Designed miniproteins, single chains, continued (2). Designs and how they scored, part 64

Each design is a single chain, and the fold is of that chain. pLDDT is the mean over its residues in the fold that is shown.

## One batch from the design tools (miniprotein)

Design m6197
Fold by ESMFold2-Fast:
Structure m6197 (fold): chain A 65 residues (1-65)
Amino acid sequence: SEVQERVALHELSEVSGLSKETIRDAFLNNDQETLDRIIDAMVEKEGLSREEAERRLAAAKAAIA
């Protein structure tokens, strides 16, 4: 849903410091380098395990795609 997409982009933007446009573009183009930067930011700033960070990223991608 559009609401889930907006929430996911906002949350990932806040944790990574990347713009919502950059994150959306990374999902649409499968830019693994940018996606890995988001995962690293979640692990470092939010204290998530890498597995949990990857799971959250996959859920966000599903909401956007």
Scores: mean pLDDT 83

Design m6198
Fold by ESMFold2-Fast:
Structure m6198 (fold): chain A 101 residues (1-101)
Amino acid sequence: GKYGDLGMKAAGEGGKEAVKYSSTGSGGAAAGVSTIGAGAGALVADRMKTEKGAEDARRDAESAKLSGKSSGKGEKGKKAEEAARKGGEKAAKYGELAAKA
């Protein structure tokens, strides 16, 4: 359905942002960030059926950002963290759109 399509797109956007830094050789930090970004997107997809679900998805995306920060140990790690944050924010925006629909 429509929410499934939005969820897949949200998960894809979260993963894509993290993967960009994985390909730059950030190693384990990028791998962790990729998981966090994709997880935030998937969580938004799962919870996009209600306004409350969209709010919870936003909080989970914010939690993913905090987890991303802890996985960084240098300049490349910080870029990977920022990619996860942006991915999570995009996932949260898809959740908000689903809540308004």
Scores: mean pLDDT 51

Design m6199
Fold by ESMFold2-Fast:
Structure m6199 (fold): chain A 77 residues (1-77)
Amino acid sequence: ASAAEVQEAAIALGRVANATDLSPEVREAIDEAFTALFAGDYAAASRAAAEASRLAQKEGKDELATAANRFSEVLAA
């Protein structure tokens, strides 16, 4: 994915997360994804974003799950 696609997906996830009542587990997964992204570890960021999507789906937070899944996909090689 391009740097612009990564930035757009990151902004979209951040917006949805800010508007959502996050469980500690989902918040931790999102924080891990952004920490890995900042470190340049796209594989770790993608895995953490996928975990955030899975947890959000389990909690019925469909918009958050969709945003996290998209972020995971654009980070995947």
Scores: mean pLDDT 85

Design m6200
Fold by ESMFold2-Fast:
Structure m6200 (fold): chain A 87 residues (1-87)
Amino acid sequence: MKVEELRKKVKELLIEHEKLTYEKKVKLGLISKEEGEELRKRRIENIEEAIEKEIQFLRDTVGIEDEEEALKLIIERIKKAIERIKK
C-alpha cells in the first residue's frame, strides 16, 4: 500500500474518531453540542499537522523510521479507539 493511501486512511479514521468522540461527550453531558462542534472543527483544521507530529514522534521517540510502518500503527491505534467508543 502506498504511503499516500495510508495517509488518506488515517485522515478518514481521525475524522470518524473525532465525530464519535464529540457526539459521545455531548450525550454524556461533558460538553455542549455547540462546544463539541467547535472542538471538532478545530481538530479537523489541524488534522494533517497532527498526523505529521505523530509520525515524527514514532520516528524520533519510539524508533519507527519507516513511514509506512508508522502509518499502519497509527491506523491500528485509531481503529481500536473507535471500537472502544462504540463499546
Scores: mean pLDDT 78

Design m6201
Fold by ESMFold2-Fast:
Structure m6201 (fold): chain A 88 residues (1-88)
Amino acid sequence: SMEEELREQARRGAQTSADSIIQTVEKMAKEGLNGTEEEAKKIIEQMLKAAQALLDAAERSSPVTGEGLREAAERVRKIAKEAEEKLK
């Protein structure tokens, strides 16, 4: 699933393209938010879990890699917040 793909990317702890992770989250928002409100809330929850996984990976990374992962986590949280606002 896209949720598993996002967790796998975050878990690797290697220097990865933050843009790739963000693109996956944007795809989840586009595809997941076209269903029921309950399905959309579940997708938003998975986005927030992905952001937490990115923060956890940042703590185990070099300072430079960690900063990029923290920036990606903040971008994911912003997408989740914008998605939540669209449900109200």
Scores: mean pLDDT 71

Design m6202
Fold by ESMFold2-Fast:
Structure m6202 (fold): chain A 78 residues (1-78)
Amino acid sequence: MEEAIEYVKKELGVDDEAARYIVAASRGDKGAIEVIVKLIKEKNVEPTTEAIIEFIENNKELQEKINESIVNNKPIEI
């Protein structure tokens, strides 16, 4: 868990709260974390806890893909 939080903080330049939210939303799955980080970078989401929460909560397709990836142990397709 701490390694995943540090990875997110380093990649996005976000605080501990935002990084923990991303890890929790991905259920700690490394593939899901990497996909969320990639999408945040590609969409230029502001590196604040509020902006990241709003981005993830408003992206229903991403939430569904994360759940399917974790349950079926398959990589997330974007």
Scores: mean pLDDT 73

Design m6203
Fold by ESMFold2-Fast:
Structure m6203 (fold): chain A 95 residues (1-95)
Amino acid sequence: VAPVEIPADDDELLALMKTLPPRSRGLLLEFMDIMARIEASPDKTISVEEAESLLSDERTRKLLRERAPDGYLTLDELREIAEEVLEGILAEEAA
């Protein structure tokens, strides 16, 4: 399975969205909402509790708690988690 990279450009992001299965598209939209909230935050972080409330996937929620034991996520940490989760879903769909 090819690695998943979330592009910074809106046009490339829309192209990625069109290539993803419906489950992956929904999850990517949820991650984008969380990333936007981090960027809008003065501290450039989000609490794990707030991020979990925006995520519908239970496996992803558990992964957030494992990766952020201090209870906060930065944009870079969330991006890495998002790319890992999307890659995992694509690997499952390819099998």
Scores: mean pLDDT 76

Design m6204
Fold by ESMFold2-Fast:
Structure m6204 (fold): chain A 62 residues (1-62)
Amino acid sequence: GELEEAAREVAEHLGISPEMALGILQALIHSGYTLEEAVEMLKAAKDGAEAIDLANDALRAR
């Protein structure tokens, strides 16, 4: 589906596994972001560590 395709694209961009990318995307969506917003945030991240920090910060803000 669209989420799975987005997870693959994010994984390739950040050099992380598709499973990790899916988890990060789901965390951002659970925190109130749309799939489109979550993908754009992760495309702006320099690496997987920054992406994980973004997801953790979003989850803490709920």
Scores: mean pLDDT 82

Design m6205
Fold by ESMFold2-Fast:
Structure m6205 (fold): chain A 56 residues (1-56)
Amino acid sequence: SRVQELIDQTLKDNAGKSPEEVYAAGNRRIAADTRLSPQEKAEGLKQLHDLYEKMK
């Protein structure tokens, strides 16, 4: 999905950074993306949060 592409790209672009930095970068990218619907943004932010919790 488009959301998954953004999350995967965020992880690649921020490889080696802290979970907090990855989460902040992903949050900004998803929130600012004009191609995502409001529902896709909500789903993406939830997926990103779940991933952040696992990276701690």
Scores: mean pLDDT 81

Design m6206
Fold by ESMFold2-Fast:
Structure m6206 (fold): chain A 61 residues (1-61)
Amino acid sequence: SMLEKLKKQAQEAAFLAASAEHHEEGKARLDELIASASPEVAKEMQKAAEEALATLREAAA
């Protein structure tokens, strides 16, 4: 579905934003995805990004 693809893109952008090498690119991509989406879809994408980052941080701790 389109929502699943957008959530996946938000997750990928979040992982890029978490990296030192691609932080600016990832942050810009995530912000663009959220800004271009409906409020409902933006909320789902933000949640997916936050969950992905939380999992990554937990694995790194």
Scores: mean pLDDT 80

Design m6207
Fold by ESMFold2-Fast:
Structure m6207 (fold): chain A 59 residues (1-59)
Amino acid sequence: LDEESRRAAEEIRAALEAAVRAAVAGDTQKMQEYAKRGREAGERAKELGVSEAADRALA
């Protein structure tokens, strides 16, 4: 994967990890914020033609 694809995948993974940590801590508001950010990053990755990288990050 090129640099842009890697950054997109890392951002998706980081957002999901942050959402999970917030959920474990009982912070539903932060969980929602991180989950939405991860979704937006995933949509951008698809638009950039890096859907395979996004699928790997979410799998």
Scores: mean pLDDT 71

Design m6208
Fold by ESMFold2-Fast:
Structure m6208 (fold): chain A 99 residues (1-99)
Amino acid sequence: SLKEEVVREAIELARLIDAGAKPQDVLNEAIEVISAAMELVANTPLEKQDEVAQEILDAVRKALEEAGLSPEAIETVLREVQIGIDLGKLAREVDEKAA
C-alpha cells in the first residue's frame, strides 16, 4: 500500500535523525519520504486529496509518537511529508488540466 510505504519511510527518516546519522543518509531518506507521499497524492482523485493528505499526516504522526521518536524528528518528518503532499497535488492538477 502507498500509505504503508509513506509511514515506513517516515519512521526510517525519524530514526536516522534521532540517531545523528550522516547528512547524506538523512537526505536520501528524506527524498524517499517526499517521493512516497507525492506518489500517494498524485494517484489520489482531486476530490479525495485533502482527505487522504489528512489521513497520511495523522498516520505518520501517530506511528512516530508510538515509536518514541523525538518531537524534533517528528516535526521534521511531517514537514517532508507535507512537501510530498504539495508536489503530488501539483502533479495531479497539471495532469487533469492537460487531459
Scores: mean pLDDT 87

Design m6209
Fold by ESMFold2-Fast:
Structure m6209 (fold): chain A 88 residues (1-88)
Amino acid sequence: SVEELEKKGKELIEKGEELLKSPDLEKQQQGKVLIVEGEGLLEIPKELKKLVAEGIVLGEKFYEEKFGEFEERVKKVTEESKAALAAA
């Protein structure tokens, strides 16, 4: 549900922020990934609320496109985090 996505997104951001406080580079990189995952999940309910307020009926394609964008963002930050850890 939209509410479950909002809750999950907030939880991931909170966990990520805690990991970023660690002096451990691996934990910091994990924190960055979790924050991007959480932010991506929160964008779905935000966009949904906007479109519903405009009277737009949302279909399966909307969710597929938004989850695709989310997966691309997570993949990019995961690759960047791995590169940063390898360079350290």
Scores: mean pLDDT 74

Design m6210
Fold by ESMFold2-Fast:
Structure m6210 (fold): chain A 89 residues (1-89)
Amino acid sequence: DLTDAQIAAMAREVDDLIVDGIIAWGRNPQQAQVLFDQARKKAFDMMSKTPEARAIAFTYLSGILTFQRASPEERARMAEIAERFRESQ
């Protein structure tokens, strides 16, 4: 069983990789893909733990898919949001 603090720590690791991947996409799509692959691996590791960890992991995986399927204009807007989110952390 995972504690709330452990779930939060795992979620932060996945979130950091996704935010960095989104930001990197416009400058280095290959590096962004590496970051997304690392995020997916960590999210899948979360999925078998608890229902709460699974739900969080699923939202992150869905977020990566949404970004990758978005138009170039939509990806640029998502990168702006991700940069502001990183600056607020």
Scores: mean pLDDT 82

Design m6211
Fold by ESMFold2-Fast:
Structure m6211 (fold): chain A 83 residues (1-83)
Amino acid sequence: GKEYRDKAVEYADKAREAGEKGDGEKAAEYAKKGLEYAKKALAAGDAIGGTAGAIAAIGGAVDAALALKKKGDEEGAKIALEA
């Protein structure tokens, strides 16, 4: 289960970075992948790791959306939050 949790955190960090760079599409893609890995951790019975991964993925998406909104990319911010 640990591999899925580690990937969820990795993609959360990538989503945050993409948002800071102003890339809303990449931010949304990475946030979605983070949540997918968190769901895989939960399905594998890693309830704690899956929950932590989901929190990290949501945090990355929110940070990305806030960074994009600050840059005036309201559509990119919306796409990031919908992941």
Scores: mean pLDDT 73

Design m6212
Fold by ESMFold2-Fast:
Structure m6212 (fold): chain A 92 residues (1-92)
Amino acid sequence: MTEEERQEKLEELKKLYEEAVKKAKEAAERGDLEKRLKELEERARELAEEIEKLKKELEKNPSEELKKRLEKLEEEGVRLAGEINQLRKLLE
């Protein structure tokens, strides 16, 4: 085996290693975004259930405090929907 043949094989291995590292970083970044999206979607479901329960309570016993809480939860829902849509676009 010539020294030149060894050098060529080492350069080829280096390129394969650099490509593998790049792919691993891209996969990790995508995985973090996917995990964040799932967490936000779960929070959005919980928030939707809480809003529905609060609306039913407000129908039975109207109170200013419950109305203010409902408004805050609805505002949080709009923000979560925005974040979910942004993350979905990044994952496209």
Scores: mean pLDDT 79

Design m6213
Fold by ESMFold2-Fast:
Structure m6213 (fold): chain A 87 residues (1-87)
Amino acid sequence: DALILETLARAARHFAADPSLSPVLRAFFREVAAIAEAARSVAELRRGLRELTDRAKAEHPEHAAELDGALTFFELLADSLRAHLAA
């Protein structure tokens, strides 16, 4: 799990620094990085990402599609990394 958590945290920090993204998305990715850094397992990360995404969509409904896309990206990345490490 540590490698998956570290990889997701690094990806989130990379997106948080991307000036082409909206301030809302950059703030979202900063929180994703913090959740990944604090999480002790991938299950804890997934729960944190779902809770964060639901809160972010409630606060910024105009960004709901972008936030759903970001959540889907991180969930797929975590699944891909887990499958690779399990093989």
Scores: mean pLDDT 83

Design m6214
Fold by ESMFold2-Fast:
Structure m6214 (fold): chain A 70 residues (1-70)
Amino acid sequence: SEAAARAREHVEQAAASTDAQEALRLLGQAQQVLRDAIASGRMTLDQAEALARELQPLVDQAVAAAKAAA
């Protein structure tokens, strides 16, 4: 789905970011894309949960990099 592709893109950009604040901003944008898709009926909670689990390694990478920069 379009929402899934956009959420993946934001998470991938966050994982590749060298700026902790930019990485967190991009993760926030990915979360907002999923929330908007659920609110509009374009994605179920189960689908969003499955996608979040799939993207978790990249999210963990982005968060770990941000913590290392602190």
Scores: mean pLDDT 83

Design m6215
Fold by ESMFold2-Fast:
Structure m6215 (fold): chain A 98 residues (1-98)
Amino acid sequence: DEEELIKYFDKLIKELGLENITGKDLLEFVKVFTGGDLNASSEEFLESIKSQEGLQPFYEELKKLGANLENFIEDILNKDKEAVVPFIIALDKLYKEL
C-alpha cells in the first residue's frame, strides 16, 4: 500500500529533522528509476541512477553513508531503516542542491 509507505517515510524524515523532501518525493523517485515497477530489481534501479549524469552525487552519497545496495529496493519496500535512512539523507541532499 503506497499510502502506508509514504507515511512511514514521512515519519522518518520528521525524526531526522529534514525539510527538503517528503515521503511522496521518495516514492516518486523510486518509481521514476524503476519505470513505475516497484518489483524492479535493485540492480536495475542502481543502473538507472548511475546512467544519469546529474545523479552521480546522489549515488556517491549513498555509498559514503554505507548503504547496502545489493537488495536496496527490497529493503526500502520492507521498511528496513538501514536502507531507508541513507536513502532519505542522500535524496534530501540532492533536492537541497537542485
Scores: mean pLDDT 79

Design m6216
Fold by ESMFold2-Fast:
Structure m6216 (fold): chain A 92 residues (1-92)
Amino acid sequence: SKKEEVKKATLRHIEEVGAEAAAREAEAAAEALEAERDRAEASGSATPAELEAMREIAELLREAARAARAGDLEKAAELLARALELAAELAR
């Protein structure tokens, strides 16, 4: 239920902003997270598990962008919802 609600909200967002804008947002978020991961790794401020979670979230965001551009909005919403769930876990 909760996962379906997040997916539905994410799909609505993609429909409101458009697939290309949603793809660019996801790519920008992935780039920001990849930069944060690089800084955290260099400073030693993150655990290996946290660094791996950041990598997985960034990959999901990039895959979501590709799905959105391919016109698979359902898959894009599912991937974005999964990225949001992992990000929430990473935030404690």
Scores: mean pLDDT 86

Design m6217
Fold by ESMFold2-Fast:
Structure m6217 (fold): chain A 73 residues (1-73)
Amino acid sequence: KPSLEEAQALGDKAAAKIKSIKGVTDVKVTVEGDNINITITVSELSEEILKKIEEIVQELEDKGLNVNVTINE
């Protein structure tokens, strides 16, 4: 189980990776215990963007975090 500090650091790294994806315009991350809530704004949602987000989310889940993702266009 990651600490709150480790969860925040992991969330910040994930946000940076997501923001580097073409078509992502904004990323907001909030950490609440073992839960990471990620709100992503995209110019246009594509399967490629979804797959890249899913890969990053899986990396967080593999580290024992529960990830909630909200995607807005």
Scores: mean pLDDT 79

Design m6218
Fold by ESMFold2-Fast:
Structure m6218 (fold): chain A 101 residues (1-101)
Amino acid sequence: MEKLEEAKKYKEKGEEYYKKGDYEKAIKYYKKAIDILVNELGINPWNPDPEKEDREALRLLGETLRNLGDAYKALGDDETAEAAYEVARRIYEALGDEEGL
């Protein structure tokens, strides 16, 4: 739970920088949140399993990846944005949550 809250705070900090137009700092903080979720909480973004993994952590990862895609798109990096959106879509599909797409 403590690491999940830390990931949420980094995502929120990324969103604050995105609102300010500082997309490079937004990306930095979104990547920090993703690092906690993937490397410290052990979520596999390419094979999400909501029966074995924390559903809240999976949802947070999907939303953070979508936000990461938005930031890359704002910088004109459409290819990296599409890659992030594809991973987010896979997570939302595994959760049965099409509203996150």
Scores: mean pLDDT 82

Design m6219
Fold by ESMFold2-Fast:
Structure m6219 (fold): chain A 64 residues (1-64)
Amino acid sequence: SAQIDALVAAAEKNGGYLTALQLMQLARELGMSDADIATLVEEAQLNGGRLSAEQLRELVARLL
């Protein structure tokens, strides 16, 4: 989706990852649902507080 593509692009510009807080802030700005934001934050927490651009791409494949 365009929203996830924007998160992937942001991760790539931010040294290859986004923290849970950055994911929450950017996903809200992109108009993502509270459920999708919660999923992103939970996945980031399981991965040491961050998601890589590659992990974000894999999450798109699982949700879409």
Scores: mean pLDDT 81

Design m6220
Fold by ESMFold2-Fast:
Structure m6220 (fold): chain A 76 residues (1-76)
Amino acid sequence: SKKVEIELKRFEGLLESIVNAAKAGKLSVEQAEEQMRQAKDMTIEELRKAGASEEQLKEAEKRLDELVEKSLKEIK
């Protein structure tokens, strides 16, 4: 879905900003993890409000989780 792809790209940008802030010492790992969790929750809620189907939400959840895991490995 085009809506899912747009929100995924936005989420990737948010994760990159959080990773960069953590690497620069502006965020602890714990603070970065919390911000990533909040960004994920907000992205799912935004998709739900935009009328995403349950199938689209499941696909988005999986991809967001994969992106979070990758980002966490960069700062741990």
Scores: mean pLDDT 85

Design m6221
Fold by ESMFold2-Fast:
Structure m6221 (fold): chain A 63 residues (1-63)
Amino acid sequence: MVTYEIEVGETAEDVQKGIDLVKEKAKVYRIEVRRDLETGKMVVVAEAEPSEELEKIAKKIER
């Protein structure tokens, strides 16, 4: 499993588009949506199988 973070913008429509994009590019086990309090932007955090396509558009978190 790998954790990916993608900044998706401020609107519910941007969040939904981000979720759909992540699910299209990788097999996702869990998704969380967070708001960055400094920028006001929404961040999609996904636990997924390794995906080269998702790594091109999202930040890979290694922990």
Scores: mean pLDDT 79

Design m6222
Fold by ESMFold2-Fast:
Structure m6222 (fold): chain A 59 residues (1-59)
Amino acid sequence: SLRERALRISDEAAGRVDPSLPPEEQLQQVIEATRERLIAEGVPQSEVDAVIEEILAHS
């Protein structure tokens, strides 16, 4: 599902973010990386926004 794919991308991005950054900046980088990857894979921006909102509800 799109949600599972977005969660896997977010987990991967979180593992690559700079751990010295404040948590808010780390989260911002993970969100941006996830958006960019999903859009590059052809997911419409409205669906990307919806799935990111769902991920943030569990973060």
Scores: mean pLDDT 80

Design m6223
Fold by ESMFold2-Fast:
Structure m6223 (fold): chain A 68 residues (1-68)
Amino acid sequence: MVEELQKQVDATIAQLRALGHPQSGIDFLTNFFNNLLRQMRSTPESGQQAAARLQQTLDGINAALAKM
């Protein structure tokens, strides 16, 4: 699960970069996702909340990208 979400994060960041998204926004999202991925790796219990938040954020960004 963590590895799959890491791949989704990497793909989403790469797509945003390819679309010319501002570097400041890319840096913010990269740090945000890395913090959640680190939390998922720390404990299974705290990882469930971090995974849900990460997936929700990825779903929102991917839905927005699909409309472009």
Scores: mean pLDDT 77

Design m6224
Fold by ESMFold2-Fast:
Structure m6224 (fold): chain A 77 residues (1-77)
Amino acid sequence: SAEELLREAERAAREAVRWFEEGEKLFEEGDILKGVGARLRGVGYATEALLLARKAIELGGDEERAREIVERAGLKV
């Protein structure tokens, strides 16, 4: 259960990074509104990763791994 939550948190963290990268790319291309939208989607996934990682810790999951997942997700809006 805790391990499944950590795997889902890792998935959400990867999605957060992808959307933040897409947002930066859109900004560089001059698509400011789409860039902001992509970054907000990234924030949503980062929040999902944080909540899943926190729940995994509450269930006795690996706290160091949970912390690393959250740090990788970031909140780069």
Scores: mean pLDDT 84

Design m6225
Fold by ESMFold2-Fast:
Structure m6225 (fold): chain A 104 residues (1-104)
Amino acid sequence: MDEEIEELSKEISELISELVKKGVSLDEIEEKVKKIVKEMIEKADIDELIRLMIYEIVGLEYDLEEARKLAPKISDEIRKEAELLTAKFLLEALKKLKEEIEKK
């Protein structure tokens, strides 16, 4: 893994969590993430970021299932579900960004 891409993936994951916690809209989260990605990522690195985002989604799915089984506070479950949905939404946005980059 490129350390720069790993750092970007962590920044995106933390940003998703913070913005979901603050009740920011999916559209606003998408725009903010796209701006960060456009500033930091080169054409060759977009595939690696997509792979890291897929891994993050798997982790979020695990966290949601564990929250449901062990000690579900409705607020915690809703937050984790929103984080997972946001991450899936952003994965699709990254795939679209890759298509745009590949066209050039």
Scores: mean pLDDT 67

Design m6226
Fold by ESMFold2-Fast:
Order: structure tokens, then C-alpha cells, then sequence
Structure m6226 (fold): chain A 90 residues (1-90)
């Protein structure tokens, strides 16, 4: 995985977290699934580079699907921060 790919995913997840907080209940479900898929893709790309970060991404994907909208957005933002920190080391 490239630094640019990880940074792109972090930005996408941050934007999706904002949509989860701001959206109505119907649109929140769609944005939660998009955020969870982006987090799962980040976990896949990180699996060989940083197994700890990959686990954090998978946990965040689960929390995004199952938590409240506020919890989902908070988990997504925390995961995006971890992705940016990994990208800085690349």
C-alpha cells in the first residue's frame, strides 16, 4: 500500500464521519456502510505493514455499523487519525 492510498482512505473516512453526524436516519445507514467498507479496505492495506493498526480498523468498522451515530462518527474519526499516523511513518 502507498502512503497516498492510506491518506486518501483517511480523508474519505473523515468525510463519511461528518455525513453520519449530519445526516438523517435513512442516509446515516448508507454512510455507515460506506465508512465500514473504507475501514475494512484500510485494514486490508495495513495487514502486512502494521497489524495493530489493521485490528483497530476492523474494530472501528464494527463500531461504525453497530454504535449510535455519534459513537460511529467518533470511532471513524479516531481510526482516520491512526491511518494518518501510519502514513506519516511511510
Amino acid sequence: ASKEEIEKLAKEIEELAKKIEEGDEETQRVYREKAAKALEEAARLLGELDEGAAVIMRIAAHEVRTGSPEEAAKSARAAAKVLREVAEKM
Scores: mean pLDDT 84

Design m6227
Fold by ESMFold2-Fast:
Structure m6227 (fold): chain A 55 residues (1-55)
Amino acid sequence: ELSKEEIAKAFDITDPKAADAVWDRLKEIMETDKDTLSFDDFHAGLLKLAEEARK
């Protein structure tokens, strides 16, 4: 399971507010209300986020 802190480290985010924003966006993309993401969910979320950014 990946926490907000692990995702912040992966994105090299030092600012807690920026980490919260990225975390909220990933949860929105994955349509989940869990406090943690599986590695598979995180990977799928990144792929969806990249597709959204391409639009």
Scores: mean pLDDT 71

Design m6228
Fold by ESMFold2-Fast:
Parts: C-alpha cells; structure tokens; sequence
Structure m6228 (fold): chain A 94 residues (1-94)
C-alpha cells in the first residue's frame, strides 16, 4: 500500500515538473497536456491509496489532481497553467 502510494506520487511529481518545463514552449502545449493528464491519473490513484492511511494526505492529493486538471483547462493561458502546475507540485511534496 505505502510503496504503491509512493510510486504514484513520485510518477505524478516527475510528470508535473516536466509539464511545467514544456509550458514555457508554445509548440509543446499538447505534449504538456498529455503529461498533465497522466499526472492527474497517478494523483487520483495516489489519493485512493492515501485515503486508507491519512485523510489529510488524501485531501492534498485530491487538491493536487484538481490543480493539474485546472492546468489542462488553462492550457491556452501559460501563466495560469504554470501556476496551477506549481500548486499541484507543492501539494504532492507535502
């Protein structure tokens, strides 16, 4: 359980950080969107696992997933998308 949670959290963090870098390039928006979608899936699974261990951690992972989804919705606004990704990264780390 804890090992699977940590794996999904780590995968999500790596995808979020790479997506943040890609958002600096307009031609990479579609690639960033794909990475954000995958990160959101990992965060959803991590939140389900965390709910069995810690309500606080599950809450943060749900919020991180929502922030990643907001970044996808804001893909045409690079500043808004980047801020949403930064929020997701911060929630995953804590």
Amino acid sequence: LEKELEEHRREALELLEKAKELLEEEEKKEEAKELLSKASEHLGRAAELAAKLSREEARRLVFAGASASLAIMSIDDPKAAKKAVEVAIEEVRE
Scores: mean pLDDT 83

Design m6229
Fold by ESMFold2-Fast:
Structure m6229 (fold): chain A 70 residues (1-70)
Amino acid sequence: MNKELAHQIQRLIDNKDFEGAAKLFEEAGMLEAAEAARKLATEVIPKYAITDEQNKNAHIIGKAIGELEE
């Protein structure tokens, strides 16, 4: 259980520090979540819709944080 790590990652995401969050995911061995966080750091969210890829990346990150909190 990595509740402290999950809290640190969530704080970085709340601060829009997706690169910092990606680094912590990589250190935890969660490479797919790290890549998803980096993609969110570089993607532009359109005013009219969130892209399927942005939704997919957000879901991957949320699932990884949930696994760390368990």
Scores: mean pLDDT 72

Design m6230
Fold by ESMFold2-Fast:
Structure m6230 (fold): chain A 91 residues (1-91)
Amino acid sequence: SAPLPEEERLKRLEEELKEAEKQGVTIEDLLEEMLEGVERDIPEGIPRSALDAAEKTVEDIKEIAKKRKIMTPKMEELAKRLLELLEELKK
């Protein structure tokens, strides 16, 4: 049997985050860029599927950061702000 899609998704994201860190892009930088990108795209309209995907990505990043024991207060603040914004946009 193949690995579960969720396990495979988390592993792929963890590898992407590690690769980004090697290029000098931190998880905090990625969350900040995601927040800025969502805010920038609001006037154009963001599809519900894109909002759902972004929410899942933020949740997955939080899970990886906690599992790796690298969660910072800034990461928690940025993730919270992103999730609150995404939830508001879904209303």
Scores: mean pLDDT 81

Design m6231
Fold by ESMFold2-Fast:
Structure m6231 (fold): chain A 85 residues (1-85)
Amino acid sequence: VEELLKEAARAISAGDTERARQLADKLVEHAEKAYKEGNYLEAVSLYSRAADIYLRLGDEERAQKYADMALEASRKYQEKVEKEK
């Protein structure tokens, strides 16, 4: 995951919008897996990073979608912590 984030930053800096989008898509796949497995904090981080990349690429619709998913993951984390105490 850390390697994907570094590659995304490099792609954005180089103006490689196609590579940056592919890396954002991979971050979303990892976020979805983390969310399904109940790793909500990891999902928050990954969705937030993907949303930032999409925003920098001008894809406001996907940026908003994954920002919303990060908020939902944050809510699920709060619910999980409260129920498991």
Scores: mean pLDDT 80

Design m6232
Fold by ESMFold2-Fast:
Structure m6232 (fold): chain A 60 residues (1-60)
Amino acid sequence: MQQLRQQVLQMSDILLDHEGGGESDRQKVIDIINNSSEQQLQQLLQELQQKLQELGLPLP
């Protein structure tokens, strides 16, 4: 669980940096991650991986 949360957060940070998101957006992502089930986190991870690949951004 904790590793999965960290991976989702790392990928979300890369995406937010690319899109010009700020600290408030990052905090919202953290809140979502902390309130998400393992299944929801796995889905988010897959969606983030796909989006980062489509944008040519690095995967952690």
Scores: mean pLDDT 79

